Designed miniproteins, single chains, continued (2). Designs and how they scored, part 84

Each design is a single chain, and the fold is of that chain. pLDDT is the mean over its residues in the fold that is shown.

## One batch from the design tools (miniprotein)

Design m7096
Fold by ESMFold2-Fast:
Structure m7096 (fold): chain A 81 residues (1-81)
Amino acid sequence: HEEKITAEVNALTTVEEAKNFITNKAQEVVKKSTNGTPGSVAQKEIEKLNYAVSLLSEKFPEHAKELVKIANETLSKGEMK
């Protein structure tokens, strides 16, 4: 839910925490997709990840492109943790 994601993002104080948060969220999406989760559920998790990336990009604008890249690279690899 958006409110929960907003609260989690607001609790992050460093760029390192933000990168770790996005990596973990992206890995969660990959894990659910690999375990045969219905595509509709995987799509909702991707939407939540995109929302978190947008909030973190506003909080850490100097690292916005890097956060987007981390999310996309983690999703595209599929096999790596």
Scores: mean pLDDT 73

Design m7097
Fold by ESMFold2-Fast:
Structure m7097 (fold): chain A 65 residues (1-65)
Amino acid sequence: SELEKVIEESRKKFREILESASEKLKEEAEKGRKEAEGKSPTEAAAIRIRSVGDGVDYAIELYKK
């Protein structure tokens, strides 16, 4: 049925967005971890928060497409 096709297409798109977002979050978290090495606790926290934010922004942009 048409409804089943819409559901499957929506699931596929959502799955692709989640997979891309998860991979990007892992990459940004790893970058933040490396940048935070040797920094003060406050600076390290700021770097890690920024890296998470970058990953979230990427996910939002994928969803808008």
Scores: mean pLDDT 76

Design m7098
Fold by ESMFold2-Fast:
Structure m7098 (fold): chain A 55 residues (1-55)
Amino acid sequence: ARTVRELAATMSREELEELIEELEQIRDLYLKQGDEVAAASAERSIELLRERLAA
């Protein structure tokens, strides 16, 4: 998949939940390192994946 939306469309609920958990850990790591831009990108990806789970 070329986009987070396209990737999410092909993933199972279980795979989406695991990916969200991994991205949350990555976001927290970026925040701890002071990389606010990378953290914001991870947060946006998390939001898109959560929308897919809610649909």
Scores: mean pLDDT 78

Design m7099
Fold by ESMFold2-Fast:
Structure m7099 (fold): chain A 75 residues (1-75)
Amino acid sequence: EAEKLYKEGAEAYNKKDYEKAIELFKKAYELALKKRDYELAAKALGLLAQAYAEQGDFEKAEELFKKARELLEKS
């Protein structure tokens, strides 16, 4: 489920399909959060932040990295 979406997002990211990567990482994050898998949720947010940075949205990338760090404190 969440792990599969995360892997599919990472594949899209490696193909430089950042729009698809963003969509998949958002879904992975939401599912991981519902399962209280804070480590996977944080990983999904980290790559989501990288995808936004690749699109030039550095402000959103920084915000997402902060959120990922907060989630890791709960794991």
Scores: mean pLDDT 84

Design m7100
Fold by ESMFold2-Fast:
Structure m7100 (fold): chain A 68 residues (1-68)
Amino acid sequence: SPVPQEVVDAEIAALDSPDPWTRAQAAVNLGDIGDARALPALEAALARETDPVVRAALRRAIESIRAA
């Protein structure tokens, strides 16, 4: 079943969370969803991200979506 747009939008919003766990989880979820609409938000988040674990999750999500 297709993932609702509201779920994708909520995960994109979660990339701006003050909690690094929430940002990492949002990146993983967006990568698993594979929606190319998330790419600009993921790339912008990666450019601002200082936490190495969250950066790794963002890079993996971007690579996964781009490889699909």
Scores: mean pLDDT 86

Design m7101
Fold by ESMFold2-Fast:
Structure m7101 (fold): chain A 59 residues (1-59)
Amino acid sequence: SLAAEAAASPDAASGAAAGARASEQYGNHTNKEAALRAAEDGGGAAASAAAMHEGQRFA
């Protein structure tokens, strides 16, 4: 459903994207682990805020 997809996308996708971006940008195994932990420990709130900002740019 569109509502369920919209609700899941910003939090789930943003968390994964934030972690992946940080990991790829540095290209280091240690930094990949740190980036993933930061995304998880950040609780997705910061990732959600980033996704909202990105959405506004396209809107």
Scores: mean pLDDT 53

Design m7102
Fold by ESMFold2-Fast:
Structure m7102 (fold): chain A 75 residues (1-75)
Amino acid sequence: TGALAQEIVDHALRAVEAERQGNKEEAERHIDRLSEAILAYAKAEGLDMTPEEARELARSIVRAVLNDRRAKEAA
């Protein structure tokens, strides 16, 4: 569980960095891996989750981190 949580954090941060650099293709690759890690984590925790739901959550996490970073830069 801890290892999967770390993979989620790592892939989310890598996707955010790729987005920040304007590398949309690299960002999508990390979002794909993030969604896989989320799905694996949900399964390990006994939660029902579809691949589509995992991908939606992955995109939401990346968006939330990007927005938080922008807010901190504006402060």
Scores: mean pLDDT 80

Design m7103
Fold by ESMFold2-Fast:
Structure m7103 (fold): chain A 59 residues (1-59)
Amino acid sequence: SLKEELKRLLKEAAKLEQQGDYRQAVALLDQARRIAIQLGNTEGAAYLDRRIAQVRSKL
């Protein structure tokens, strides 16, 4: 399901952030944001926009 995919993407993105792989983390967070939009979760999408910006600041 989209919800399970979203959960997996968020876990993998967090793991990549811990490893310092910020470019891949941003890519997975962007995929997660697109799924949040598809699910109608506007609050979740906005949260992910802010998180992506924070991770990008480390690049």
Scores: mean pLDDT 87

Design m7104
Fold by ESMFold2-Fast:
Order: C-alpha cells, then structure tokens, then sequence
Structure m7104 (fold): chain A 68 residues (1-68)
C-alpha cells in the first residue's frame, strides 16, 4: 500500500532528523518537508499523483540521509 509505505518513509526520516545534532531551525525545516510530502500522498486525487509524491518522498529521504 502506497500510503503505508509513505508513512514508514516519513517516520524513518523524521527519526533520523530528530536524533541528529543538526540545528533546531534546520530540523524544523526538514521535519516540515516530510510532513508536507506525506500530506500530499494522503491527499492525492488519484494513484498516479500518489505515486509521484511517494517518489518525491523517497528522493527527499535519500537527500536527508546524504547529510549524515
């Protein structure tokens, strides 16, 4: 299920960021990014839009991982 996968990815990313030593402002920005993308997956009007936002969420998580 796309929505369940998106929730797991967002949770993984948020845990990585929250446990990091990044500045509070930067943490807030990145956490907001995960929340935004997850909401886009949840609110998507069709499966193609949902898959597109899931792909964006996966790329965002990989970019966040590259910071560590």
Amino acid sequence: EILEEARKLAEEGKKLVESSNLSPDFKAQVLAGFDYLLKQVEDAKDEAERESYLRQLKLFLENVKSLF
Scores: mean pLDDT 83

Design m7105
Fold by ESMFold2-Fast:
Structure m7105 (fold): chain A 70 residues (1-70)
Amino acid sequence: MAEEVERSPPEDVPELAKKYLESKVGSPLDDVVEAADRIARAAGRAGADREQFQEIQKATSKALTETSKK
């Protein structure tokens, strides 16, 4: 999934990143943190802009918050 983000056009990166992070909700917190780091690196390699990184950061924050609640 991180590989798909890296290979995707920048326009598709935020949605793919959000979908991947949502699939990790309910995993151990460390696994969610690692997934978020991998997605951020993949988005950078795909050429994501500032606004796309902000959307990814919001998705990351949401996934971490939801995981912490359970």
Scores: mean pLDDT 74

Design m7106
Fold by ESMFold2-Fast:
Structure m7106 (fold): chain A 69 residues (1-69)
Amino acid sequence: SELLQQLGKELNDLIDKGLAEGKSLEEIKEEIRKKVEEFKKQNPEFDEELLNLIEGIAIAEAEKLVKER
């Protein structure tokens, strides 16, 4: 799905921007969760388990990148 690919890109961009701006891991995680929640509200036809998996992957990437700072 092009919408799911776009969500993944937007989450990666959000992580990169948050790290560049010196945001805390907790702030970045909150922004990831808010972005996924908004996507769920706008696209209720998508599988919530799949969207939760995408959220988890984005959070794991943010945690990894923050530890490498």
Scores: mean pLDDT 85

Design m7107
Fold by ESMFold2-Fast:
Structure m7107 (fold): chain A 71 residues (1-71)
Amino acid sequence: MEQRLEDEIALSLFLMGAAVAEIAAKNGASVEEVREWLEEQLAKLEASGVSEETVEEARRVAEEALRRIEE
């Protein structure tokens, strides 16, 4: 029963990454670079075999972060 712990760790790492990406955008990183990076992280998360629920939560967080960056 390790999937739950791995899913939680993966999601937590993604949430931290999304927060850092938002900070990077405030410091001048392009919205396109941030979007591409987040899409790559989501694809890796999906490929890692985490639960569908974890992927959906990560996607929602990424979309919210991108919306805030785009204003």
Scores: mean pLDDT 77

Design m7108
Fold by ESMFold2-Fast:
Structure m7108 (fold): chain A 102 residues (1-102)
Amino acid sequence: MKEITVPSTTTLAELYEILKKESGFQNAKFHFDSNNAVAPLPDDTPISEVLERAKDQGYLLIQAVEGDKVKRFLVTSEPLKEKALEQAEKEGIKLDGVVIVE
């Protein structure tokens, strides 16, 4: 599982470009996982605002999809990382990467 660090000012659109490269998918589509406590937000939303809206859960799950292939990325902050990873494991969620917001 790959770990990626991004600035708190990174937008969802900028994060999607990073995750596209990390997924290895050429034509990736991005979706908020249905297990998120947060409804999908506009692509120009800063990731810090997205995490603030997900603060009760402590993380956001993003799916990169290409055809029948799906990769899942967990987005969290350094202080919440351990709890977020433990919760994902408890829920049986297979992660392809983790994004740490600074």
Scores: mean pLDDT 79

Design m7109
Fold by ESMFold2-Fast:
Structure m7109 (fold): chain A 56 residues (1-56)
Amino acid sequence: SLEEEARRLAEEARRLLLEKGVDEETAQISAEYVRQEALKSEEALRRVREAIERMR
């Protein structure tokens, strides 16, 4: 579902940010932002996924 995919992308973003040395609080706030953005539309979900792929 869209909601499950958004949650998965948010968790992946949090993990990547922590790996890059971002603090836990900032990573958590950023992950919530990612989740909210991904839930806005199919287009937003696609853009979020592409952004996370670029961080890998």
Scores: mean pLDDT 82

Design m7110
Fold by ESMFold2-Fast:
Structure m7110 (fold): chain A 57 residues (1-57)
Amino acid sequence: EEEEIRQRAYDEALAEVRARKAAAGDTSPLTGQELDEANVRARQRYLEELRKRREES
């Protein structure tokens, strides 16, 4: 269950970075810096989701 939450957080973070680039007209692949940013965002989303689930449980 926690692994599924982590995977979802990563997928969402990557999708947001890609969507931001596409909105700016940039169709290039994600750079290492952008991947690092996505990882930081994914970790924050993962921790927030765990907090919500613990609160509801």
Scores: mean pLDDT 77

Design m7111
Fold by ESMFold2-Fast:
Structure m7111 (fold): chain A 96 residues (1-96)
Amino acid sequence: ASVTLTGADPGAEAVGWWRQRPGEPPVFVALITADGSASAYGAEVRGRFTISYDAAKKTYTLTMTDLTPADSAVYYVVHFFADGARYGAGTTLTVT
């Protein structure tokens, strides 16, 4: 199974995703700079997830492939501005 999460660019310097599994602390998933020049991935998702930025549409996209039950979590977008981080609403992903 694969899932895509897309969000609008609020003019942040970088956009990232964190996830929180039930009873566990939040863990890093992926991050991309606003110009798309640099990206980083958490060890658990490297090679399976891809983060991208579409400058024409002003959107960022997290594409999640080869999903397993361990990927079940609440996924949070985090926008990084010069004055600090802003946290978006959580999106629940359930993989059976």
Scores: mean pLDDT 79

Design m7112
Fold by ESMFold2-Fast:
Structure m7112 (fold): chain A 88 residues (1-88)
Amino acid sequence: SKEFEIDLEIGVIEVAAATLRKVLENLPLSPEDKERVKKLIDEAIEYINKARQALKEGKFDEAERYVQKARELLDEAMKLIDEGEAKR
């Protein structure tokens, strides 16, 4: 079902964001790049929390929009990590 698909996507993004947040301090990045990545992860977590609330309320289109925002933010965070490591 659409509800199940959205719930699964939320769960995957939650695990990814939590994992990145946990390992961020140990990543070989500058302090400035770490702060940028942290902000993106924190914003992605905020959108996932909004997506969960929308899903609980049966607002599937709103939930999908929030999931998409969270994905875009995590993709940007991963790109910054890749670019930061390449600056070695």
Scores: mean pLDDT 85

Design m7113
Fold by ESMFold2-Fast:
Structure m7113 (fold): chain A 89 residues (1-89)
Amino acid sequence: SPEEEARKRRIVALLDEFLALVTREGSPELQVEAARRAAAIQDRIAAGAPPAEVIDEAIRMLEELRPRLSPAMQARVEEIVRELEELKA
């Protein structure tokens, strides 16, 4: 549906925002891990996974990687998580 396609585009945009943040301020090891995990989520979107399931996986990735980030990056990740949770409702 148009609503599902809009939601998928927003999930991708939020993942890209997270990856840009990690690329700017994260370690090389964190950059590789974040890119790999985001690619797996994007593959699920391409395979037609339900948006709610994709959002849950994205939030899980963000929450698992959050403790490895600086306090400023952690605050921005919390904002991205809130946006993802709003897309699920």
Scores: mean pLDDT 85

Design m7114
Fold by ESMFold2-Fast:
Structure m7114 (fold): chain A 75 residues (1-75)
Amino acid sequence: SLDEKARVIAALGPERTLRVVEAGLKSPDPEVQVLAVRALGYLDPDDPRIKPLLEKALTHPSPEVQEAAREALAR
């Protein structure tokens, strides 16, 4: 599942996860884009790097990416 894969990515720690997420959000594959946003949602919400990336994902053209960002921000 995408959720399981997102948790595995987040387990790499914030520095590696952020690099994977930045690359994933640039991917043409919408499944990879959703995976990247879900992985951000498993990182520490108090990290000042996380909220700006989630807010940017809210403006993404994919409704699925926008929804994943809304769910992460609601925590």
Scores: mean pLDDT 80

Design m7115
Fold by ESMFold2-Fast:
Structure m7115 (fold): chain A 73 residues (1-73)
Amino acid sequence: SAMENNRKAVLKLTAARILYVAAQVAPEEERLALLEAARENAEEAIKLAEDEELKKEAEEELKRIEEAKKELE
């Protein structure tokens, strides 16, 4: 259970990171939507993470995404 949740958290965190990078090179009109998708994936990673280090990495990624969103809103 914990191992399966951590694996799912890694996939969600990876998706969040990919979407964040995509937002950096995307046209302005697509950027907010990509950052919102990144945020959703990071939030799911935090919820699924049973490992403390993984949870901290997901929380750091969420903070990075929210900072980027503030610059656009």
Scores: mean pLDDT 88

Design m7116
Fold by ESMFold2-Fast:
Structure m7116 (fold): chain A 117 residues (1-117)
Amino acid sequence: KSIEELAEEYEAKAEKETDPKEQAKLLIYAGELYYAAGDYKRAKELFEEAARKAEEAGDWKLLAGALANLADIYLLEGKYEEAIELYERAAEAAKKAGDEEMAELLEKRVERLKKEM
C-alpha cells in the first residue's frame, strides 16, 4: 500500500527472477521507489545491482538508466566527482544503446555540475 511496501514487492520479484535483463528492470523500479520514499541507502544498493545485471544482459539502455540513477544518489551524498564519472559512463551507455537524446541530456548535466564546482 505504501510506496515502501511497493518497493519491497518489486525487490522480492527481482530476487525470484532468473533473467538478468528482467532483474535489472525490476531492480531499477524498486530503487526508484526507495528513492521516492527517501531510502537512499537501499536505492543505491539496488541501482548498483541493476547496473551489474544490465551489464550481464548486454542491455546498454538499462545500464544507462541504472548508472544515471546511481549518479543521482552520489550527488545527494555530496560526491560530485564520482557522480560526474557515473553520469559520463551513463552517457556512453546511452550512445551504445542508440539513445542520443538521453546521452545529450546526461552530457549537459555533467557540464552544469562542472560549472557549479
Scores: mean pLDDT 89

Design m7118
Fold by ESMFold2-Fast:
Structure m7118 (fold): chain A 58 residues (1-58)
Amino acid sequence: SKEAIERLKKILEEYQGKKVSDESAKRIIEEVKEEFGAKSDEEAIKIIEEELKKLLNS
């Protein structure tokens, strides 16, 4: 979804300082859904954010 793409772009910028295209963000969501079995774009984003938080806090 457009909202999921925008949210992921903000998260990647905030946590990693990375600027990604809408196409790249969409691909990341699709890959995470495939790898982790996420049922929705929102679930995939939660997984990504939690993994980034773990890296930040380790």
Scores: mean pLDDT 80

Design m7119
Fold by ESMFold2-Fast:
Structure m7119 (fold): chain A 88 residues (1-88)
Amino acid sequence: MSFGERAAAQARLLEIAAEAGRELGAPEEEVELLEEAAELLREAAKKNSEEYAEELAKKNEELLKKADEALRRLGERPEFQRLVAEKL
């Protein structure tokens, strides 16, 4: 897969995670963090440039850290894992 294809696949997974979180009544802030992280990956995929993706990640380091924390917290719920699997 090209870099853009991999980035698009990761964005899709985060989009699915955000949707599952919303269905479970997760805090809106956590869902928004996942959606923003997915948007950054979509932007990186569109440019299909690893260098651009690295620059985006560096500029949005705090956002990405918070999104990772939110995803980890949601991932601890069995119902979240089930919903994500169903949407794949």
Scores: mean pLDDT 81

Design m7120
Fold by ESMFold2-Fast:
Structure m7120 (fold): chain A 75 residues (1-75)
Amino acid sequence: NERLVETLRRLAELAERHGLPDLARLLRGLAESVESQPLDPETARELFRGLLELAERLGVPPEIRELLRRGLEEL
């Protein structure tokens, strides 16, 4: 789940840049949790889908959305 951890950290940085520090903190904490204890495939898929929906609502650059979509397809 290295790709998921990296994506969560990048989303956290983007959230901070958009003035969403609480969301950034949540995303960083989630990345640390996934890094220490990998998620089961079902939970990981649900998380990627939720992150993709959140990214679309936050206007995240296409490059990040593509990263999330590829992660979902590989689960």
Scores: mean pLDDT 72

Design m7121
Fold by ESMFold2-Fast:
Structure m7121 (fold): chain A 75 residues (1-75)
Amino acid sequence: MSQAQRFIERGKQLEKQGKYKEAGISYAGAGLQYLRQGNNQQAAEMYRKAAKSFEKAGDLDSSKFFQSQADRLLS
């Protein structure tokens, strides 16, 4: 699997464990990998997943940050 796919699978497992902050970090990592590949659509999708995970973790600042990053990638 690509590095982005490894981050996505890790994020899914962490969500199942209720580890939402760590899941957000993993999805953000996947977003960064897609961004480095020039895939803005998939990067934005991963940053939205990160934002939701941070929201569930109570980390509203990180949630807002990653939502803003996702919105900018598709502006």
Scores: mean pLDDT 88

Design m7122
Fold by ESMFold2-Fast:
Structure m7122 (fold): chain A 70 residues (1-70)
Amino acid sequence: SNEEALRNLEGALEALKNGEVPAALLGLQDIRERFPELSEALDEAIAALRAGDVERAIAILEEIIKKLKE
């Protein structure tokens, strides 16, 4: 459900803001498999984290969360 995806995305965002990059990566990979409709945007966030671009990953996650709340 959108509510379940939103909760998991907010958890990953909190992990990133706390500097817990490995935990966030595992969480995003799980969300990607469980919610295939988010896979394209989540792949961009995962790629940003693998490149060390935490700010970009946060921005992507905030945009996904914003769209799910609408």
Scores: mean pLDDT 85

Design m7123
Fold by ESMFold2-Fast:
Structure m7123 (fold): chain A 86 residues (1-86)
Amino acid sequence: MKLTLTFQNLTPEEQIGYALKAIGLELEGIEVTVTIDGNTLTITFDNLTDAQVNQYLSEAEQMEKEGYEVTISKDGNTITITIKKP
């Protein structure tokens, strides 16, 4: 399954932290693409397991409870999670 994770309004330090964590998954054989465009960080994962996808969905739900604006959509085999810091 493909997961696209988009963060908006993170600090540069937060963007670097999420990007480095995602890049680390390449060592586990996950295909990772990271793009930073100003205040938007986009991370795309190919070939995630259902357990890994559920972990990101749970993290997004927790962030929503902490005041982040979270949008989740599914289109075929692609899940998109957009997380916007207030």
Scores: mean pLDDT 83

Design m7124
Fold by ESMFold2-Fast:
Structure m7124 (fold): chain A 74 residues (1-74)
Amino acid sequence: SIEEEFRKVIEEARKAIENGDVETAFKLIQKAADLLQEAADAGLPRETIQRMRDELAEVWKEYQAAKAAKDAAA
């Protein structure tokens, strides 16, 4: 399902962030955003879409922190 693929992509993005692979994390976050749009277009329940949005927002904050740390070290 789109929701299940979204969860896997979010998990992969978090692993990339944890490993300092900011470039891979960004690509995975973009894929997660695309899957969120597909879920909305497919008419998934509003509550499900909101949960996915919240999860994506959390991962985006984690990515921003990791990117800032890497940029400061460069």
Scores: mean pLDDT 85

Design m7125
Fold by ESMFold2-Fast:
Structure m7125 (fold): chain A 55 residues (1-55)
Amino acid sequence: SERERLEREAQTELAARVRAYVAAHPDASLAELLAKAREIEEEIDRELEERLAEA
């Protein structure tokens, strides 16, 4: 379904953005990485909600 496709894309995008942040910030602590992952997750969740509302 379209919803399942968008959800999978969001999950892939989350992993990609977190990985990019880790690569760019090799000295970041685990606590900083977790906080940033939560920020990115919130951004992606908002984007997903907007796309689902249009579908």
Scores: mean pLDDT 82

Design m7126
Fold by ESMFold2-Fast:
Order: C-alpha cells, then sequence, then structure tokens
Structure m7126 (fold): chain A 58 residues (1-58)
C-alpha cells in the first residue's frame, strides 16, 4: 500500500507551498515528480525537493 507514501508527499508539498508562492498546477507537478523520484525518502528530504522544484518552475 502506497497510502503512507502519498500522505508523506502531501505533507511535504503542503509545507513547501507555504514557503514558496506557486500556482496549484505547479504545486501538483512538483508533488508528482517528487513522489515518483524520491520513494523511501524522509519527509524533510521530500520537502526540500518540492521547494527546489517549485523554484525551478518560476
Amino acid sequence: SDMEWNIKVGEATARAAREIPASPQDIARAARRVGEELRGSSLEEMEEAVREELERLR
């Protein structure tokens, strides 16, 4: 079950989006990419990756 992983990605994404202004579309894109690339990573690592992806999409 990927439920725990999906919850973790959602939490990391919400935290990153609070710090970096971004459109809902860009937030969704960042979450999908990070969720695919960083399976098994910590919440902190995913939050950092989402922040970096959101900054890249600016």
Scores: mean pLDDT 77

Design m7127
Fold by ESMFold2-Fast:
Structure m7127 (fold): chain A 63 residues (1-63)
Amino acid sequence: DLSVEQLAQLYATSPTGIERRLAEEELKKRGDEAIEVLRKFAEDPSLSPESRKRAEELLKELL
């Protein structure tokens, strides 16, 4: 089993759509833990704009 941080990393940065989808489903199950990590990823300037946008979109869905 992956940590919430590892799931957020896969969701935001994985080159494969299937890995991102599986990470998304698991993050949705983690609740508040996922919200905190996704908020950090959405604001992380070291990530690509696309990765930050994915984190922001999922964060909005969970809020």
Scores: mean pLDDT 82

Design m7128
Fold by ESMFold2-Fast:
Structure m7128 (fold): chain A 78 residues (1-78)
Amino acid sequence: MAFSEEKAKELLEKIEKDTKEALELLPEELQPLVKGIGENLKKAVEALAEGKLEEAEKYLKKAAELAKKLKEKLEELE
C-alpha cells in the first residue's frame, strides 16, 4: 500500500507549521536541531508518497537521532 499524496500534503503542511512554532518558542541554540528534524520528516513523508519505504525509514531514523540530541540539550539547559 502506497502512502496517499493527500495525506503526504497534510503531513507536510503540519510539519512546516509545527517547525515554525517550535522555532519561535525554543532558544537559538536548539533551532538547528528543530530545523533538521523538520527537514528529515518532510523528506520521509515525500519518500512515503513515492513508495520509497527504505528511504523514508532512513529519514525517520535521522529525525529520531536529531530528536534525541534535542532532548539531551534540553536536559543540559536545566
Scores: mean pLDDT 77

Design m7130
Fold by ESMFold2-Fast:
Structure m7130 (fold): chain A 69 residues (1-69)
Amino acid sequence: SEIEELREQIEELKAEPIEELIERHTAARGGVPVTREQAEASRYSAIGILEAAIDFEEELEKRRELAKL
């Protein structure tokens, strides 16, 4: 399900070492260095977006179940 996919993405973000996240973001920016604080803030923001997406999908699922009645 989409909710399971979103939960897996959150777990992957939480499990990724901060040093690897810094390297990944630096590479994505053509080698422009990313600070630890920037990487941590980016991860925190990304997790928040995914959590909000889960809440939205759960609400849609509840509404769909009610529509079957």
Scores: mean pLDDT 81

Design m7131
Fold by ESMFold2-Fast:
Structure m7131 (fold): chain A 103 residues (1-103)
Amino acid sequence: MEKEKEEILKKTDEALEKARQYSKEHGATAPPRELIKKAVEKLLSDPEHRPIVKAFIDEVLKDPRLLLRIAEMLSTKTVDEVIEELKKRGYEALAEFLRLVTG
């Protein structure tokens, strides 16, 4: 439903804004909002991916540092290594989101 997509996109904007605010307060680089939003929109076009997108947004809302940690890990590690590290840390929805976006 369009309404469900709009609700998820609104939560995505909230999560990205919290991550941006955290970056500003701690002198870190802000996560690439436009790229993340486009990835979310692409995944939301498939109903099967909506639960993963929702879970990913919930994980980011719980810890806004999460997007910054991924950006830092991607600067020194491959995408596959980052996905495996996220799974080991219990961020399975974020790991699956990254896999879908980069595959």
Scores: mean pLDDT 75

Design m7132
Fold by ESMFold2-Fast:
Structure m7132 (fold): chain A 60 residues (1-60)
Amino acid sequence: SLEEQAQEAIRKGERAFEEGDYQRAIVYYGEAIEHYGTLGDKDKVDEVARKMAQALRKLR
């Protein structure tokens, strides 16, 4: 399901973030945002977008 794919993308993004691979984390968070966006889950889109913003700041 799209929700299962979104959850897996978040899990992969979080693992990449923990490993310091912020570029990979951004890619996975982006996939999760697309899936939650399709599902209409605005709260989850906002939550994952904040995680993506944190990863983006780490690339500087």
Scores: mean pLDDT 88

Design m7133
Fold by ESMFold2-Fast:
Structure m7133 (fold): chain A 60 residues (1-60)
Amino acid sequence: GLEAAAQFLHTVGGVSLEKAREAAELYLEGRREEAARLVSEHTGVSLEQAEQALETALQL
């Protein structure tokens, strides 16, 4: 669920828990570009890497 995805993004993705929850919620709403941008902006990873992290987190 959303909380498991947020915990994954926080623990292995380096995103703050607050931003991880926001990103996971955006992604589940179909706002994938906004979710990836949020992760990218807060971690310094590329948009492509951010999208891959979100896909992995939400497949758990």
Scores: mean pLDDT 78

